Designed miniproteins, single chains, continued (2). Designs and how they scored, part 99

Each design is a single chain, and the fold is of that chain. pLDDT is the mean over its residues in the fold that is shown.

## One batch from the design tools (miniprotein)

Design m7435
Fold by ESMFold2-Fast:
Structure m7435 (fold): chain A 95 residues (1-95)
Amino acid sequence: MRTLMLLAVARAQVHLADLPEELKERFDKLIDEIRNDYLAGKITPEKIKKYREELDKLFEEALEQTKDNPLARRQIEGARADFEAALEEIEKEVE
């Protein structure tokens, strides 16, 4: 329950940020992949590592795009924290 809420909040924060549409679509695709894999019980430790690597790349791009926009930057940093919290919750469930 908390995991899906954290993913939804992270998505909302990404969409509230003043980011290029292409970058928002790339975040949405990854969020949908994580959500679908989680609901299907297909998440493994290897997938969590892959998601972190893909998210880090997207967040580095988002922070570069928002470097002159403090509000958007805060929203992106908040989204990153929510994603890390969601992945930590999933990681605890994947024994």
Scores: mean pLDDT 82

Design m7436
Fold by ESMFold2-Fast:
Structure m7436 (fold): chain A 66 residues (1-66)
Amino acid sequence: SMEERRRFYQAVIELGKVIEELEKSPDPELQKKARELRDKVNDLLIKYDRGEITFEEFLAELEKLL
């Protein structure tokens, strides 16, 4: 739906901001957290692209990362 598309764009923008802020930190633990978040987002993208999860499931999992 159009609402799901809006939620998707919002989640992607917000996750991108979180990851960028963590990556800017000189703290190695926060940089590690940024890598873990990026990897989890990429894993979800791959699963969705392969048809292993629905768009609704993909969106819900992205929102759980916030």
Scores: mean pLDDT 87

Design m7437
Fold by ESMFold2-Fast:
Parts: C-alpha cells; sequence; structure tokens
Structure m7437 (fold): chain A 66 residues (1-66)
C-alpha cells in the first residue's frame, strides 16, 4: 500500500506534491507539539484537524487522477 501511494505521488505535478508534503509536515509538527498536552480538547481538535486535512489531500489526489 505505501509503495502504491508513493507511485501515485510521483505522478502528481511537482507543485501539488510540494504542497502535500508541506501540509503533512505542518500537521505532524502540530500533533507532536500537542501530543503531551493535558487538555483532551486540544488533543482531540488537533487529531480532527489532521484527519480533515488528510481527507482533503486524498480527495485532491483522486480528482487529479481522474
Amino acid sequence: MKENVEEILKNLSPELRKKFEATLAAQRKRLTEVKDSKDPAEVRQAIADTLITVGDIIEEILKELK
């Protein structure tokens, strides 16, 4: 599965690939910063934001493949 995702990413335009890499890096940084937070609402919000962002990225990839 991971190899198939990388193959798909290779077929994306360089601009879209850089955008997705930057977005994923930003989301990972945010999760790392809040993972040790004692506020469950902050952790939950960060997880929700990350899932929404990943979903949006997957949708953009699927639209480009059509």
Scores: mean pLDDT 71

Design m7438
Fold by ESMFold2-Fast:
Structure m7438 (fold): chain A 61 residues (1-61)
Amino acid sequence: MIDREELIRGAEEEYKSALEYAKQGNKEQATVEAIASMILYAGAGEEELALKALRDVNKAL
């Protein structure tokens, strides 16, 4: 089973990728990675981090 710590780690990696794609102007990939990060944070019970990831990536776009 994937534990909570692994979900958070995955969310952090997706969040980092989303910001890098946003900086490159790749809005489609930035959005996909941001949604993935949000889903993983939410799955880990980290709803505030999920919303923060969405807001940060949206600001970078």
Scores: mean pLDDT 82

Design m7439
Fold by ESMFold2-Fast:
Structure m7439 (fold): chain A 83 residues (1-83)
Amino acid sequence: SAADAALTRRVVLGLFHIIANKTDADVYGRLTGDEELREQYINRMDELESRLRAAYRARDGAALDAVMEEILRLTDEMIELLK
């Protein structure tokens, strides 16, 4: 259905943000030697990925929106760190 297609596009976008942020955290950790920060951000993103997938499986748009807001906040936190 159109609703299912919309949920699929939203979860794919969320996963894209998670993968990009995990890659950036890994690169940052390798270049700076800050393994603690790398591990903290990767672990936080892994938790958000788990919650995103659970919301998608439940077809819960409100839960998916809430997780997306947390993903975007974490992304903003990482961008602020890099300034």
Scores: mean pLDDT 84

Design m7440
Fold by ESMFold2-Fast:
Structure m7440 (fold): chain A 63 residues (1-63)
Amino acid sequence: MSEEEFEKEVKEALALMVLGIIKSHLTDPEAIAKVEEIVNKGIKEGKYDEAIREAFRLADEAL
C-alpha cells in the first residue's frame, strides 16, 4: 500500500469519526441529514478537510 492510499484511508476514517461526534450533539433531523450529505460528498471527491470544516460550520448553525 502506498503512502497516498494509507493517508486516504486515515482521512476517511477521521471524517466518519467527526461525523459521528457531530451527530451525537445534533437533535435536528434536517441538520443531521445535511452534515451526512456534505461528509459523504467530501469522501467521494477526496475533499476530506473541506467536508469536515463545512460539517462543523453547519453543526454550529444548528445549535
Scores: mean pLDDT 76

Design m7441
Fold by ESMFold2-Fast:
Structure m7441 (fold): chain A 74 residues (1-74)
Amino acid sequence: NVENLREVAERLSRIGDREDVRFAGRALGLPEDLVERLAEEVERRGRGKVNIIAAARSLGLDDDTVEALLTLLR
């Protein structure tokens, strides 16, 4: 069942964070071009929430936006 945090974490690791990042970015009202760049950056760096933080920072996103993304992804 998806209620198990371990199974949820494993599923996110398998499918990657690209789709989740895309949905979270759109939910926060980020521009489409920025959402696409963020998704590409996450895909290039590999999967994992640490890579999401690194990708967002590399694109110049502020700390508030990074925290909001992490909140929506968890």
Scores: mean pLDDT 68

Design m7442
Fold by ESMFold2-Fast:
Structure m7442 (fold): chain A 55 residues (1-55)
Amino acid sequence: APSPAEIAAARALTRKELEEGISDEEMERLIAYLERHQPELAAAMRAVVEELRAA
């Protein structure tokens, strides 16, 4: 399982990628890839995407 530091890093990276203009399609593709290998990191990234869309 990923550490709290790894989860925090994944969330920070997701924010940075969204700020730099990654497409929704590319972000969903990345999250889908991670869901197959590291589902906790994928969930953390998806939570950041949803938080930013809700704001």
Scores: mean pLDDT 79

Design m7443
Fold by ESMFold2-Fast:
Structure m7443 (fold): chain A 97 residues (1-97)
Amino acid sequence: SDISEEQKKLIEEKLKEVIEEASKTATEEDVKAAIENAEEVIEAAERALEKGLPKKIIEILLERLRRILEELKLFGADKEVIEELEKRLKELEEKAK
């Protein structure tokens, strides 16, 4: 599909936000906060699936979790922690089908 000018602006703004976040020197506290945010999004997605909420809401939560995982990778978070969160994301994606 052709990218509209409005979609292009949203992508550019979002990319700028991600780059600005990634350019910060991550502390241990930043990594911990991102892990806690990932856990909260996973719990929200599990509850949304349990309650049978619309697929669009579940996909928004999964997109948020993917962004947090990319942030954790940029911060150099523990590989084992990232792999466990990626496994939980895949399980949620399978349930959301």
Scores: mean pLDDT 77

Design m7444
Fold by ESMFold2-Fast:
Formats: C-alpha cells, sequence, structure tokens
Structure m7444 (fold): chain A 80 residues (1-80)
C-alpha cells in the first residue's frame, strides 16, 4: 500500500502545518520556507525518512521560529 503510505504522510504533514499556523501567525518568510519544505516532500513520490529529515533540516536552518518548529516536527516524523 505505497500510495496509502504517501497519502498518510502528506496528511500528517498538512496537519502539522495547520497546527503550527493556528498557534502562530506566520510571516511571509515563514510561509515561504514552509512552502519550500512542502514542495520538496511533494516532489518526492516516495517520502522516506531521509526526505523528511532533509525537509526538517531546511526548516531548522530558518531564523523564523514557526518554520523551525515545523522542521522539528518533521524530524520527529522522520524518526518514527
Amino acid sequence: MLTDMTEAHKKMLERLYELVKKRHAPTAEEEAHAKEMLEKLKNSKFPTAEVLAEAAEIGKSSSQEGVREMGELLAEVAKA
């Protein structure tokens, strides 16, 4: 069920993004970095722990707190 795994990962990431967005009003920079992370995941047909970890590193390298929090959440998902 590879398609189901990809869909579940996407839904989880969208849910995490919505939670971060609701807690914080993201700036334009935070939204841009979040979009970059999501585009990287979207372009990967099989999101693996490595792809999730790469997206998490992009978020963690941001100076914006909301983007860093999303990066930390993605790193947690990659470890699961």
Scores: mean pLDDT 59

Design m7445
Fold by ESMFold2-Fast:
Structure m7445 (fold): chain A 66 residues (1-66)
Amino acid sequence: SARAAEEEAARERLRALAATNPKARLEEIDAPTVAEAEAYQAEKRAELAAQGVAVYVLLARPVEDV
């Protein structure tokens, strides 16, 4: 699907960005819904905002639109 292809392209781009930034952290999560993935990302942003750590969060598996 188009969404799956876009997620895969985004995954490749984020891996490339993380590889060029030694202080970046790439996390792949397995979330059954987009809402859960967004909640995880929001929590990570809140947690790390004061630490200056760059984190890239990506779904381990693409999700379809519901």
Scores: mean pLDDT 61

Design m7446
Fold by ESMFold2-Fast:
Structure m7446 (fold): chain A 69 residues (1-69)
Amino acid sequence: SEAVEKGERAAREAAERGDGTAAAVAVWQLAKLGLPVSEEALRAAVEGARRGGDEAAAQIARNAYKKAA
């Protein structure tokens, strides 16, 4: 869906620019809406958050993904 594509693109672009917080938020928003999140997008968000020094954001992304239906 468009929402999934936009969310995954936002996560990827944020991770590429080193904005791990924005990447984690994008993944969390997809999971909150019950939308599928790819393992690739999650991995990019977690890595981006760690690169930016935001381990809390990385944990939020992981927890959201694990609890998504």
Scores: mean pLDDT 69

Design m7447
Fold by ESMFold2-Fast:
Structure m7447 (fold): chain A 68 residues (1-68)
Amino acid sequence: ASDEELEEGVIEVARASTISSLRSLAKSNPSLRKAAEEGIKLIEETDLKSPEDALEAIRKADEIVEKA
C-alpha cells in the first residue's frame, strides 16, 4: 500500500466507524437520536475528495451529538 492509499483508507475507516457509532448511539439513546441522525447526514454529505474536510465533518458531527 502507498502512503496516499493508507491515508485514504484511514479516513474512510474513520468515517464509516463514526457513522456506525452514531447509529448505535441513536438506537441506544433515544434523546440523542435526532442529533446522531444530523451528524450522520453531515458526514454523508461531505465529499471524500478532501481528507481535511472529511475529518472536519466527523469532528463537527461529534460536536453536534455532545451538545445534544
Scores: mean pLDDT 72

Design m7448
Fold by ESMFold2-Fast:
Structure m7448 (fold): chain A 85 residues (1-85)
Amino acid sequence: SEEEKRKERIRKIRRSRLDFLVDLYARSQGLTPEQREELRKLVDEFLEAVENGDYEKADELLTRMKEELGVPDEFVEEIRRIAEE
Protein backbone atom coordinates (compact mmCIF):
# COMPACT_ATOMS: atom_id res chain seq x y z
CA SER A 1 0.00 0.00 0.00
CA GLU A 2 0.98 3.67 -0.29
CA GLU A 3 1.04 3.92 3.52
CA GLU A 4 3.40 0.93 3.78
CA LYS A 5 5.70 2.40 1.09
CA ARG A 6 5.71 5.75 2.92
CA LYS A 7 6.64 4.09 6.24
CA GLU A 8 9.43 2.13 4.53
CA ARG A 9 10.85 5.32 2.96
CA ILE A 10 10.76 7.16 6.31
CA ARG A 11 12.47 4.21 8.05
CA LYS A 12 15.25 4.14 5.42
CA ILE A 13 15.78 7.92 5.70
CA ARG A 14 15.98 7.75 9.52
CA ARG A 15 18.42 4.82 9.39
CA SER A 16 20.60 6.60 6.83
CA ARG A 17 20.72 9.78 8.95
CA LEU A 18 21.50 7.80 12.11
CA ASP A 19 24.27 5.84 10.33
CA PHE A 20 25.78 9.16 9.20
CA LEU A 21 25.73 10.54 12.77
CA VAL A 22 27.36 7.36 14.15
CA ASP A 23 30.13 7.54 11.54
CA LEU A 24 30.66 11.27 12.14
CA TYR A 25 30.84 10.80 15.93
CA ALA A 26 33.16 7.78 15.62
CA ARG A 27 35.58 9.73 13.40
CA SER A 28 35.50 12.85 15.60
CA GLN A 29 36.15 10.85 18.82
CA GLY A 30 38.56 8.27 17.36
CA LEU A 31 36.41 5.26 18.22
CA THR A 32 37.79 1.81 17.44
CA PRO A 33 36.00 -0.29 14.77
CA GLU A 34 34.58 -2.42 17.61
CA GLN A 35 33.21 0.64 19.47
CA ARG A 36 31.73 1.99 16.22
CA GLU A 37 29.94 -1.32 15.55
CA GLU A 38 28.62 -1.44 19.14
CA LEU A 39 27.29 2.14 18.83
CA ARG A 40 25.70 1.32 15.46
CA LYS A 41 24.06 -1.76 17.00
CA LEU A 42 22.70 0.24 19.97
CA VAL A 43 21.35 2.94 17.63
CA ASP A 44 19.75 0.31 15.39
CA GLU A 45 18.11 -1.38 18.41
CA PHE A 46 16.96 2.06 19.64
CA LEU A 47 15.25 2.83 16.32
CA GLU A 48 13.55 -0.61 16.39
CA ALA A 49 12.36 -0.03 19.98
CA VAL A 50 10.88 3.37 19.01
CA GLU A 51 9.15 1.82 15.98
CA ASN A 52 7.64 -0.87 18.26
CA GLY A 53 6.49 1.71 20.86
CA ASP A 54 8.85 0.20 23.47
CA TYR A 55 9.92 3.51 24.98
CA GLU A 56 11.27 1.89 28.17
CA LYS A 57 13.73 -0.16 26.09
CA ALA A 58 14.51 2.90 23.95
CA ASP A 59 15.45 4.95 27.05
CA GLU A 60 17.57 2.04 28.36
CA LEU A 61 19.49 1.91 25.07
CA LEU A 62 20.17 5.67 25.15
CA THR A 63 21.47 5.29 28.72
CA ARG A 64 23.77 2.45 27.59
CA MET A 65 25.20 4.66 24.82
CA LYS A 66 26.08 7.27 27.46
CA GLU A 67 27.42 4.86 30.11
CA GLU A 68 29.21 2.25 27.96
CA LEU A 69 30.50 4.44 25.09
CA GLY A 70 30.63 7.94 26.65
CA VAL A 71 28.22 9.43 24.10
CA PRO A 72 27.37 13.05 25.09
CA ASP A 73 23.83 14.26 25.86
CA GLU A 74 23.71 16.44 22.71
CA PHE A 75 24.38 13.39 20.49
CA VAL A 76 21.75 11.33 22.32
CA GLU A 77 19.18 14.14 21.84
CA GLU A 78 19.97 14.28 18.10
CA ILE A 79 19.45 10.49 17.82
CA ARG A 80 16.11 10.82 19.64
CA ARG A 81 15.03 13.73 17.41
CA ILE A 82 15.76 11.82 14.18
CA ALA A 83 14.01 8.64 15.39
CA GLU A 84 10.87 10.61 16.39
CA GLU A 85 10.54 12.64 13.16
Scores: mean pLDDT 82

Design m7449
Fold by ESMFold2-Fast:
Structure m7449 (fold): chain A 59 residues (1-59)
Amino acid sequence: IQEAKELAYQAGKADAQGKVGEAERLLGQALRLLTGVTSTPEALKIVNENYEKGKAEAE
């Protein structure tokens, strides 16, 4: 779970930098990691929360 949170956070930062393809790739990796260990709604919640945090903190 912690690894997926970090990937979602990095995706948010990448998106803020205009690197949409990199952000999409990182989000996909985070979601795949979480759907193996939790429900889909919970996985989406975790990914979205950490993505938004990363985006907000990237300048």
Scores: mean pLDDT 76

Design m7450
Fold by ESMFold2-Fast:
Structure m7450 (fold): chain A 64 residues (1-64)
Amino acid sequence: ALAQLEQYPPEFLSRRAVNVLYAYGFLKEGLEETEQKLMQQNPVDTVVLLAQTIGKPVSYFLED
């Protein structure tokens, strides 16, 4: 899973993570600060953590 994520640009993974958080309603208050933190964190680790949190495989974040 991690090796597959390393193929993608960091900005792609960060934007995907933010979009999923919005879709699941996890981002509502303090959006600017939360988005900025997500964009600055390791995007691979962020996507893995979110996948575990929502109970989906990492590949869920890679589908358009």
Scores: mean pLDDT 60

Design m7451
Fold by ESMFold2-Fast:
Structure m7451 (fold): chain A 73 residues (1-73)
Amino acid sequence: AEEHFRQGLLAYAQRDYATAVEHFERALAASDDPELLGEAHGFRGLALEALGDHAAAQRDYARARELSAQLAA
């Protein structure tokens, strides 16, 4: 999970947004940690927005917000 998240961040930094989405998707599939899930949803949203998929980005931002609220409880 953390390895995929790290690879996603590296791809995003290099503007390889499609590759970033793939790595964040794998991180999300491999983790049940709300903190990592929240961050991965947030960054996947940013990458999807860069690719022009605004609807998918908004869904990821909503999930990241929900997970952040869960951690604050």
Scores: mean pLDDT 81

Design m7452
Fold by ESMFold2-Fast:
Structure m7452 (fold): chain A 67 residues (1-67)
Amino acid sequence: SMAREKARELLREALELLRRGEAERAIDLVQQAKPLVPEHQADAAIEAIRAGDEATALSGLHDLLEA
């Protein structure tokens, strides 16, 4: 679906931004994807990014990409 593809684009860009240390931009993209993905998983990923838990954030973004 177009919604799934748009979510995947936003989440892939968020993943790249997070790898580059651009946490605020990564959060913005996950927030944009939030209406298109499971809200609880998106919120958990945002919380991990805000906490500086990079491993949990990366894992959460990968899980959202596979959903």
Scores: mean pLDDT 84

Design m7453
Fold by ESMFold2-Fast:
Structure m7453 (fold): chain A 78 residues (1-78)
Amino acid sequence: SVREAVRFAAESIREAGRWFDENRAKLGAVAKKTTEKMQEYRKKAEERIKAGASVQDAEAELGRKEAEAIREGVAEVA
């Protein structure tokens, strides 16, 4: 019935809202941590390039480290 459909929709919205509220702080903390790690990896890559490392090799290593940090962040939230 329309009444049952409206009730189900209201309950679903309420549950979604609770999930977002419960996970908002955790998502923010993980995002900050991941961003700080990526900034550190970029700084180290720039230092390696300045020390004479190839740009291509430094960028490839940075890409691997950033992908690892993102995977770790996703796993922490999941």
Scores: mean pLDDT 76

Design m7454
Fold by ESMFold2-Fast:
Structure m7454 (fold): chain A 62 residues (1-62)
Amino acid sequence: YATILDRVMRDRLSKSEAAEIAAKEQGISLETAEKYVTTILNARDEKLLEQAAKELQQRLLS
């Protein structure tokens, strides 16, 4: 998870590119890598919205 997440967020790779790199680095099938990338992207978007709201509120309370 951590390696795939770092690649997607830092390199701004497309879903297909991230899945291909992850499959090579982790030694897993491309289908499995695509599933993981999709899960990570969905979790990232949800967490980004929640995290942004929390950080804004914490900064105001500090």
Scores: mean pLDDT 63

Design m7455
Fold by ESMFold2-Fast:
Structure m7455 (fold): chain A 93 residues (1-93)
Amino acid sequence: KVEELIKKAKEVAEKALKEVDELIEQAKKDPKNAKKYYQEAADVAQKGLGEIFQLAGEAVKIAGKLRDDDVKELQKYADQLGAKYKEALANAS
């Protein structure tokens, strides 16, 4: 149902942000393996963004549109994950 899809998208976003932050912390603590951890962080962020957009898309197909508050909250998560993705990708090189 729409509410369940939005709830799941939010959970995916929160989990992805936590995993990305943990991987970035691990990269900082282990300089010899930093590139690997940053690459994994970028992959987690990218996958999380894809899952959020898929779940939101399914919700839109059912409801026609989402509530403005839900759109703004999901956009905030997408912006946060996008920023983490760029940070991780830059440090993976």
Scores: mean pLDDT 87

Design m7456
Fold by ESMFold2-Fast:
Structure m7456 (fold): chain A 74 residues (1-74)
Amino acid sequence: MRYRFELRQEGLPVTPEPRVAEGEGEMEVPPDAPVVEIEREVPTAAEQQAFLDEVRELVERGVAIERLTITERG
């Protein structure tokens, strides 16, 4: 699965308000958007759901994610 989070530029200590958008083929972000990319490989679907829950908590903390790639391994 591939998730991409839209984030807003943050230069100063301001209230972090990350935006989320689920989609595929969205690998490039606007040239003026500082983003972070996370790549994870999960062996099972159950583990990937647990990982996604952790990612959700991170964005709530103000972490911005540009690209989230999850690869299942059977």
Scores: mean pLDDT 45

Design m7457
Fold by ESMFold2-Fast:
Structure m7457 (fold): chain A 81 residues (1-81)
Amino acid sequence: SSALRAELRKKVISAVSYSILAVGYLLDGDVDGAIRSLDEAIRKTQEALELAKKLGDEESAEQEQKLIDLLEARKKKLEEE
């Protein structure tokens, strides 16, 4: 539905915003702040994945899953280094 598609778009925008915020924290030397912002980006991307599944949009669902994997890998590197 158009309403579910609009909600999916809002979740994607929110995830991108938190990803940008994480970069901002890293520029300030705040690694813990960056990790917290990545956690929020992961959460919003997971919400987007569930909306894509409700829409039957397998392409969007696969894209969101790949993004979750990428964000989790980025977070792990920050936690280990």
Scores: mean pLDDT 89

Design m7458
Fold by ESMFold2-Fast:
Structure m7458 (fold): chain A 67 residues (1-67)
Amino acid sequence: MEEIREELREAVKQYEESEKNDDWDALDAARQRIAELVRELFEKEGLTYSSADERGEAVRRILLEAR
């Protein structure tokens, strides 16, 4: 569990760095990785949401609390 959260934190950091550097290809790759990690984390935590956007927002809040 902690391992997935750490990977999510790293993926979010890569997303932010790619956005700052206008590296669209790296940004897209980071978005896909975040989506997969969010899905896996929610499945392991037993959490379900009606949309991927809601799940992504919830995970972002969890990551912010962990920092």
Scores: mean pLDDT 68

Design m7459
Fold by ESMFold2-Fast:
Structure m7459 (fold): chain A 74 residues (1-74)
Amino acid sequence: TSLEEAQQALQNGEKALRTSTNPATRAAAVHGIAELAKLAPEAKAAGIEVLKDVLATETDPRVRDLARAELARL
């Protein structure tokens, strides 16, 4: 995956986390960001920061628990 593709995927995930009122959509974004961080070393630091922000700002306990679990695997 190119740097451009990794950056676009990260931006799409951040947008979903910021704009979606659906916890399932935000959970999918958390998973996608974590997978990107595992597969693309160039996106790992940025992906980790997004997941840490989810832990600080997310109101749905299931989405927070997913972000915590995904961070533990990185």
Scores: mean pLDDT 81

Design m7460
Fold by ESMFold2-Fast:
Structure m7460 (fold): chain A 67 residues (1-67)
Amino acid sequence: MAAEEERLREEVERLAEEAEKPEALTQLSNLGFQAGQKGFDEVAGLAFEKAYEAEKKRKEEEMRKQL
């Protein structure tokens, strides 16, 4: 179990680095759900937090482009 939790956490961190891609946002949400189902609440929270940060940054860029 600990090895799986560590793997999911590393995957979340890696996807957060690639969060400019739409696929990465979807995968972050999926990882958060999987971690939550397994009881890895820390990893689930981290994944959703990273997804939220990435989405917010994308919306800020989109607003600037609309000018």
Scores: mean pLDDT 76

Design m7461
Fold by ESMFold2-Fast:
Structure m7461 (fold): chain A 62 residues (1-62)
Amino acid sequence: AATTDEKSGKPLSEVEPVTLKSDGRVVSKEALIEGLKQLGIEFESVEEAVKYYDEHLDLAKP
């Protein structure tokens, strides 16, 4: 499970938030990982999780 930012090696809560391309929202990397985890999706790297979320924003929408 991705609990640490691969690029900086810091805990997800300590890294800078990311801006999503689809709607311009600024979200923490920790929140992205937690959201995907609730859907049963786990990534080994935060960068892959961010890319997946940005491409599949509607996945979490009912």
Scores: mean pLDDT 60

Design m7462
Fold by ESMFold2-Fast:
Formats: structure tokens, C-alpha cells, sequence
Structure m7462 (fold): chain A 74 residues (1-74)
């Protein structure tokens, strides 16, 4: 097998799972507090203080959190 391809795929899958889990948590907090944009902004601000990769994951999670909120409210 291609161990490097497997490691990259595993890292990508783990990052995708982390983004989805974080997005669900942020969406839930926003819905419970009634301040969805405030919770999203807090999360983005925290992510922006990390590495460029962490900031990119934070932006992806924020987009996914908005999608989850829209899905719940339909």
C-alpha cells in the first residue's frame, strides 16, 4: 500500500471529522444562546490566533455551522 497516501487520507479525514464536530458544537451554542453570529465570531477569533491551517479549519467549521443552523431552522 501507499503509506504516505494513507497517512494523508487519515489526516484529511480526521480534520474533516474535527471540523464537523466543532461546527455542530458551535451551531448548538449559537441556537441555545440566540446569538449565532456572536458564537461564530468567538470561534473564528480563537482560530485566527493559531496556525494558518487552524485558521482555515476555523473558517470551514464556521461555514458548516451556519449550514447546520439553516438545516435546523427549515
Amino acid sequence: GEKLSQEINDATKKNAEEVEKTAEEVAKKGLESGDIEGELQKYLDEGAKGTPEEAALARQAAKEARRIVEEILK
Scores: mean pLDDT 73

Design m7463
Fold by ESMFold2-Fast:
Structure m7463 (fold): chain A 74 residues (1-74)
Amino acid sequence: MEFEGETKKVSAAGMTNVSVKLTVKNAKSEVKGTVTVTRAGHTTSSSAKIKEGDTLSVQVPPGPHTVTGKVEEL
């Protein structure tokens, strides 16, 4: 059970937020999904109850960032 998806990164300074979309794959039951985005030492997290096929989306300002996904049993 894990997030699989796409990260769209725009390097246009100050113009458009980056959209990070991660879809839950291979989940057998409802779980807690958390997406964490780190940019320039600042961390933003979003959590929700999700099931297989559900998508978590996070908007991040343009620039270098890292994305991690975590899935936990409820």
Scores: mean pLDDT 62

Design m7464
Fold by ESMFold2-Fast:
Structure m7464 (fold): chain A 62 residues (1-62)
Amino acid sequence: LPSEEEIVKALEELGLTPEQARAAARFIVENNYRVTPEELAERTGLSLEQARKAVEAVRKLM
């Protein structure tokens, strides 16, 4: 499983700010990598498109 740090780096590569990337990575790790794009968007304030790309990026690290 990817570390929180690895997720942060992947999300920053997608164009998220460091603050957004850290918040999203923490939420994903705390939920055992079991998050939907909809849940991630609602919890972090990301758009659904950004959240879908974020979830897909994390899956590529697994």
Scores: mean pLDDT 83

Design m7465
Fold by ESMFold2-Fast:
Structure m7465 (fold): chain A 88 residues (1-88)
Amino acid sequence: AWAELRALAEENGVLDVLREQLEATREAVQPYVNAKDLEGALKALEEGYERLTEALTAAAPERAAEIRELVEASREEEKKTLEEIFKR
């Protein structure tokens, strides 16, 4: 999922947009992970991926459907990783 999303972003000249949005999402999620707030971390992750989807589809509208599919797959993978980190 991530490798495919990166390849699509590189081919369409929006790799910088992808990297910027991923970094912003990481920064938004980090305080909640540090506070051990799973609900807050998941909300920040969801909001970050919504911004990522909007930014990428705006920059490459012809690839919107493929972008949405790959972003969703990447989000589900990251969500599972977060849930596993917080597993009791």
Scores: mean pLDDT 81

Design m7466
Fold by ESMFold2-Fast:
Structure m7466 (fold): chain A 85 residues (1-85)
Amino acid sequence: MSQEELDGEVLVALIEIMLGISKIDLEHATDPAVKAVLQEEISRLEKLLAEARKALDQGNLDEVRKIHEEAVKIRREADAKVAAL
C-alpha cells in the first residue's frame, strides 16, 4: 500500500468515526430540536462517507482530503446550531 493510499484510508476512517459519534449523540439526545440537527448532520456525513470511499477507490486523494474537510465543517456547523438552541 502506498503512503497516499494509507493517508486516504485514515481520512475515510476519520469520517466513519465522526459518523459513529454523531449516531451515538442522536441515540442519547432527548430534545427534538437537537435530534433534528443531528439527523441532518448524519445524513450529510453518510453521503460524504460514500463519496470519500468512491474517491479513495479511484486513487483520488485530493478529493478524499476535500471531502474530509467538508465533513469537519459539517460537524462544526451542527455543534454551532445545537449551541444556538
Scores: mean pLDDT 86

Design m7467
Fold by ESMFold2-Fast:
Parts: sequence; structure tokens; C-alpha cells
Structure m7467 (fold): chain A 74 residues (1-74)
Amino acid sequence: MKSMEELLKEAEELLKKFGELLKEKYEAGEDISPALEAFGRVLELVEEGARTGDPKKLEEAIEVIEKAIKELEE
């Protein structure tokens, strides 16, 4: 079972990767609107999880961002 600190660290690393991919896709002229919506939801889930101490919110955020990264890479 991952600690809250480990989940936050993982979410931060994934958010950084996601931001780099969004920049690359945007510069390539691709429609990033669905990915931007996912990015907003991830930020809300991370903030809520950190504020409430609920690891399930961080786990949900990680799942959302991993899916969004995979969709951008495909």
C-alpha cells in the first residue's frame, strides 16, 4: 500500500510528464481540449486528496492522468 507522500510524488511526476506531452501536441497543432479537461480534473482530485487526506482521491487522479497520457501517446 502506497503512502500519501508516495501517491503525491507519483501524481506530481505524472503531471509533469502530462504537461510536457500537452506542450508537444499543442505545438504540433493537435486538438488537446479533451486532455486539458482531464488535466483540470486531475488537479482538482490531487488538491482534494491532499486537503482531506483521502488516498483514494490521489489514486483516482493517478488513474485519470495515466489514461490521458496513454491516449495522447496513441
Scores: mean pLDDT 79

Design m7468
Fold by ESMFold2-Fast:
Structure m7468 (fold): chain A 74 residues (1-74)
Amino acid sequence: SSMLEEELEKLKKEIEELVKELLSRSTPAQADEFIAELAAKNAEVLAAKTLEEQVKITRETLEWIKKRLEELKK
């Protein structure tokens, strides 16, 4: 549905901005680990057969990034 496509696009934009912040706050070693994990999560989204599943995995990715950012701020 168009609503799920709009939600997915919104989540992708939020992830792009938060990834930039995450990497800017990371050591090179942490950045390498985060890039590898994000690549794995993106592969899961690409393997998903339904738009609903893609939205779910993308939301989980966003929550993961937010948690990493909170840990780096301490």
Scores: mean pLDDT 85

Design m7469
Fold by ESMFold2-Fast:
Structure m7469 (fold): chain A 61 residues (1-61)
Amino acid sequence: PTPSVEELGAALEAAVRAGDRDRFLALVQTAIEQIRAETDPARVAALQAVIDRAFRLWREQ
């Protein structure tokens, strides 16, 4: 099953807190692949927001 936006966001935050760069990049790649396959513009926007927030959190650590 495709993970929810909330599940991806939580997983990305956990990877940032753990300092796990490899897991963080893998989760970002998964979100980008979901954006490419997604036809719902609202879900695309939500996934982009999750990615943007995750990179902001990574930069701030």
Scores: mean pLDDT 81

Design m7470
Fold by ESMFold2-Fast:
Structure m7470 (fold): chain A 65 residues (1-65)
Amino acid sequence: SLTAVLDEIKSRNPQLGPLLDALKEAVEAGDSVTAFKLYQKILPHLSAEERTELSVALGEAITAL
């Protein structure tokens, strides 16, 4: 789930906590524009594996809206 992926990324990157929390809130609110902007801000701070996991989970969450 998106929540599980975000929690795992936050545990490894606690400095990204506020951005990850904001991304979750934007997705839950159906605000795809804000979610995409936050996603782009988060990406440069992630490993290639974390980027792939977040991209898949975020895509699944958005298509379920």
Scores: mean pLDDT 83

Design m7471
Fold by ESMFold2-Fast:
Structure m7471 (fold): chain A 92 residues (1-92)
Amino acid sequence: SMMEELLERLRELSRELRELAREAGVDEAEIRELVGAVGSAIAGYLIKGKPEKAEELYEKVKELLREGRVEEAYELARKEAEKLAEELLKEE
């Protein structure tokens, strides 16, 4: 099932992000917020049929975490999630 494959991929991405964030020294509450924001943005792009944009966002977040730029990673994900939520709420 396409949906089952998508959900498993999102779980894999979430696990990877948690590991990277822990290695960057992020506390568990901030990890939860980061994973939530990234997951929401990725889901939003996938709902809009833009898997390439979901991949671009995910890779950019991982790069920022590897550089220790945790706050920038969170703000990027949060901003994208907010934009996608607004766009989806305006679509009938």
Scores: mean pLDDT 78

Design m7472
Fold by ESMFold2-Fast:
Structure m7472 (fold): chain A 79 residues (1-79)
Amino acid sequence: MAEELIEKIKEIIESTKTDEELIEKLEKLGFKVTKTGDLYSVSIKMENGLELSGSGKTVKEAAENLIKSLELAIKIDAV
């Protein structure tokens, strides 16, 4: 469930010291990490087909913004 994903992302962010390790851990969990210009994007496709993403100047910031997108999706009953 999306709530469990939020907790897992938070745990990974707290336990990871480098962007490289954070990317590897996120990709292992099925997240897609991309860089376009100066922005990183972290995205996931939910079981219902909805794609959620977060963007930021660092992988950590992008992952934190993905958490906000997941929290909003839960609030509006989209996931």
Scores: mean pLDDT 80

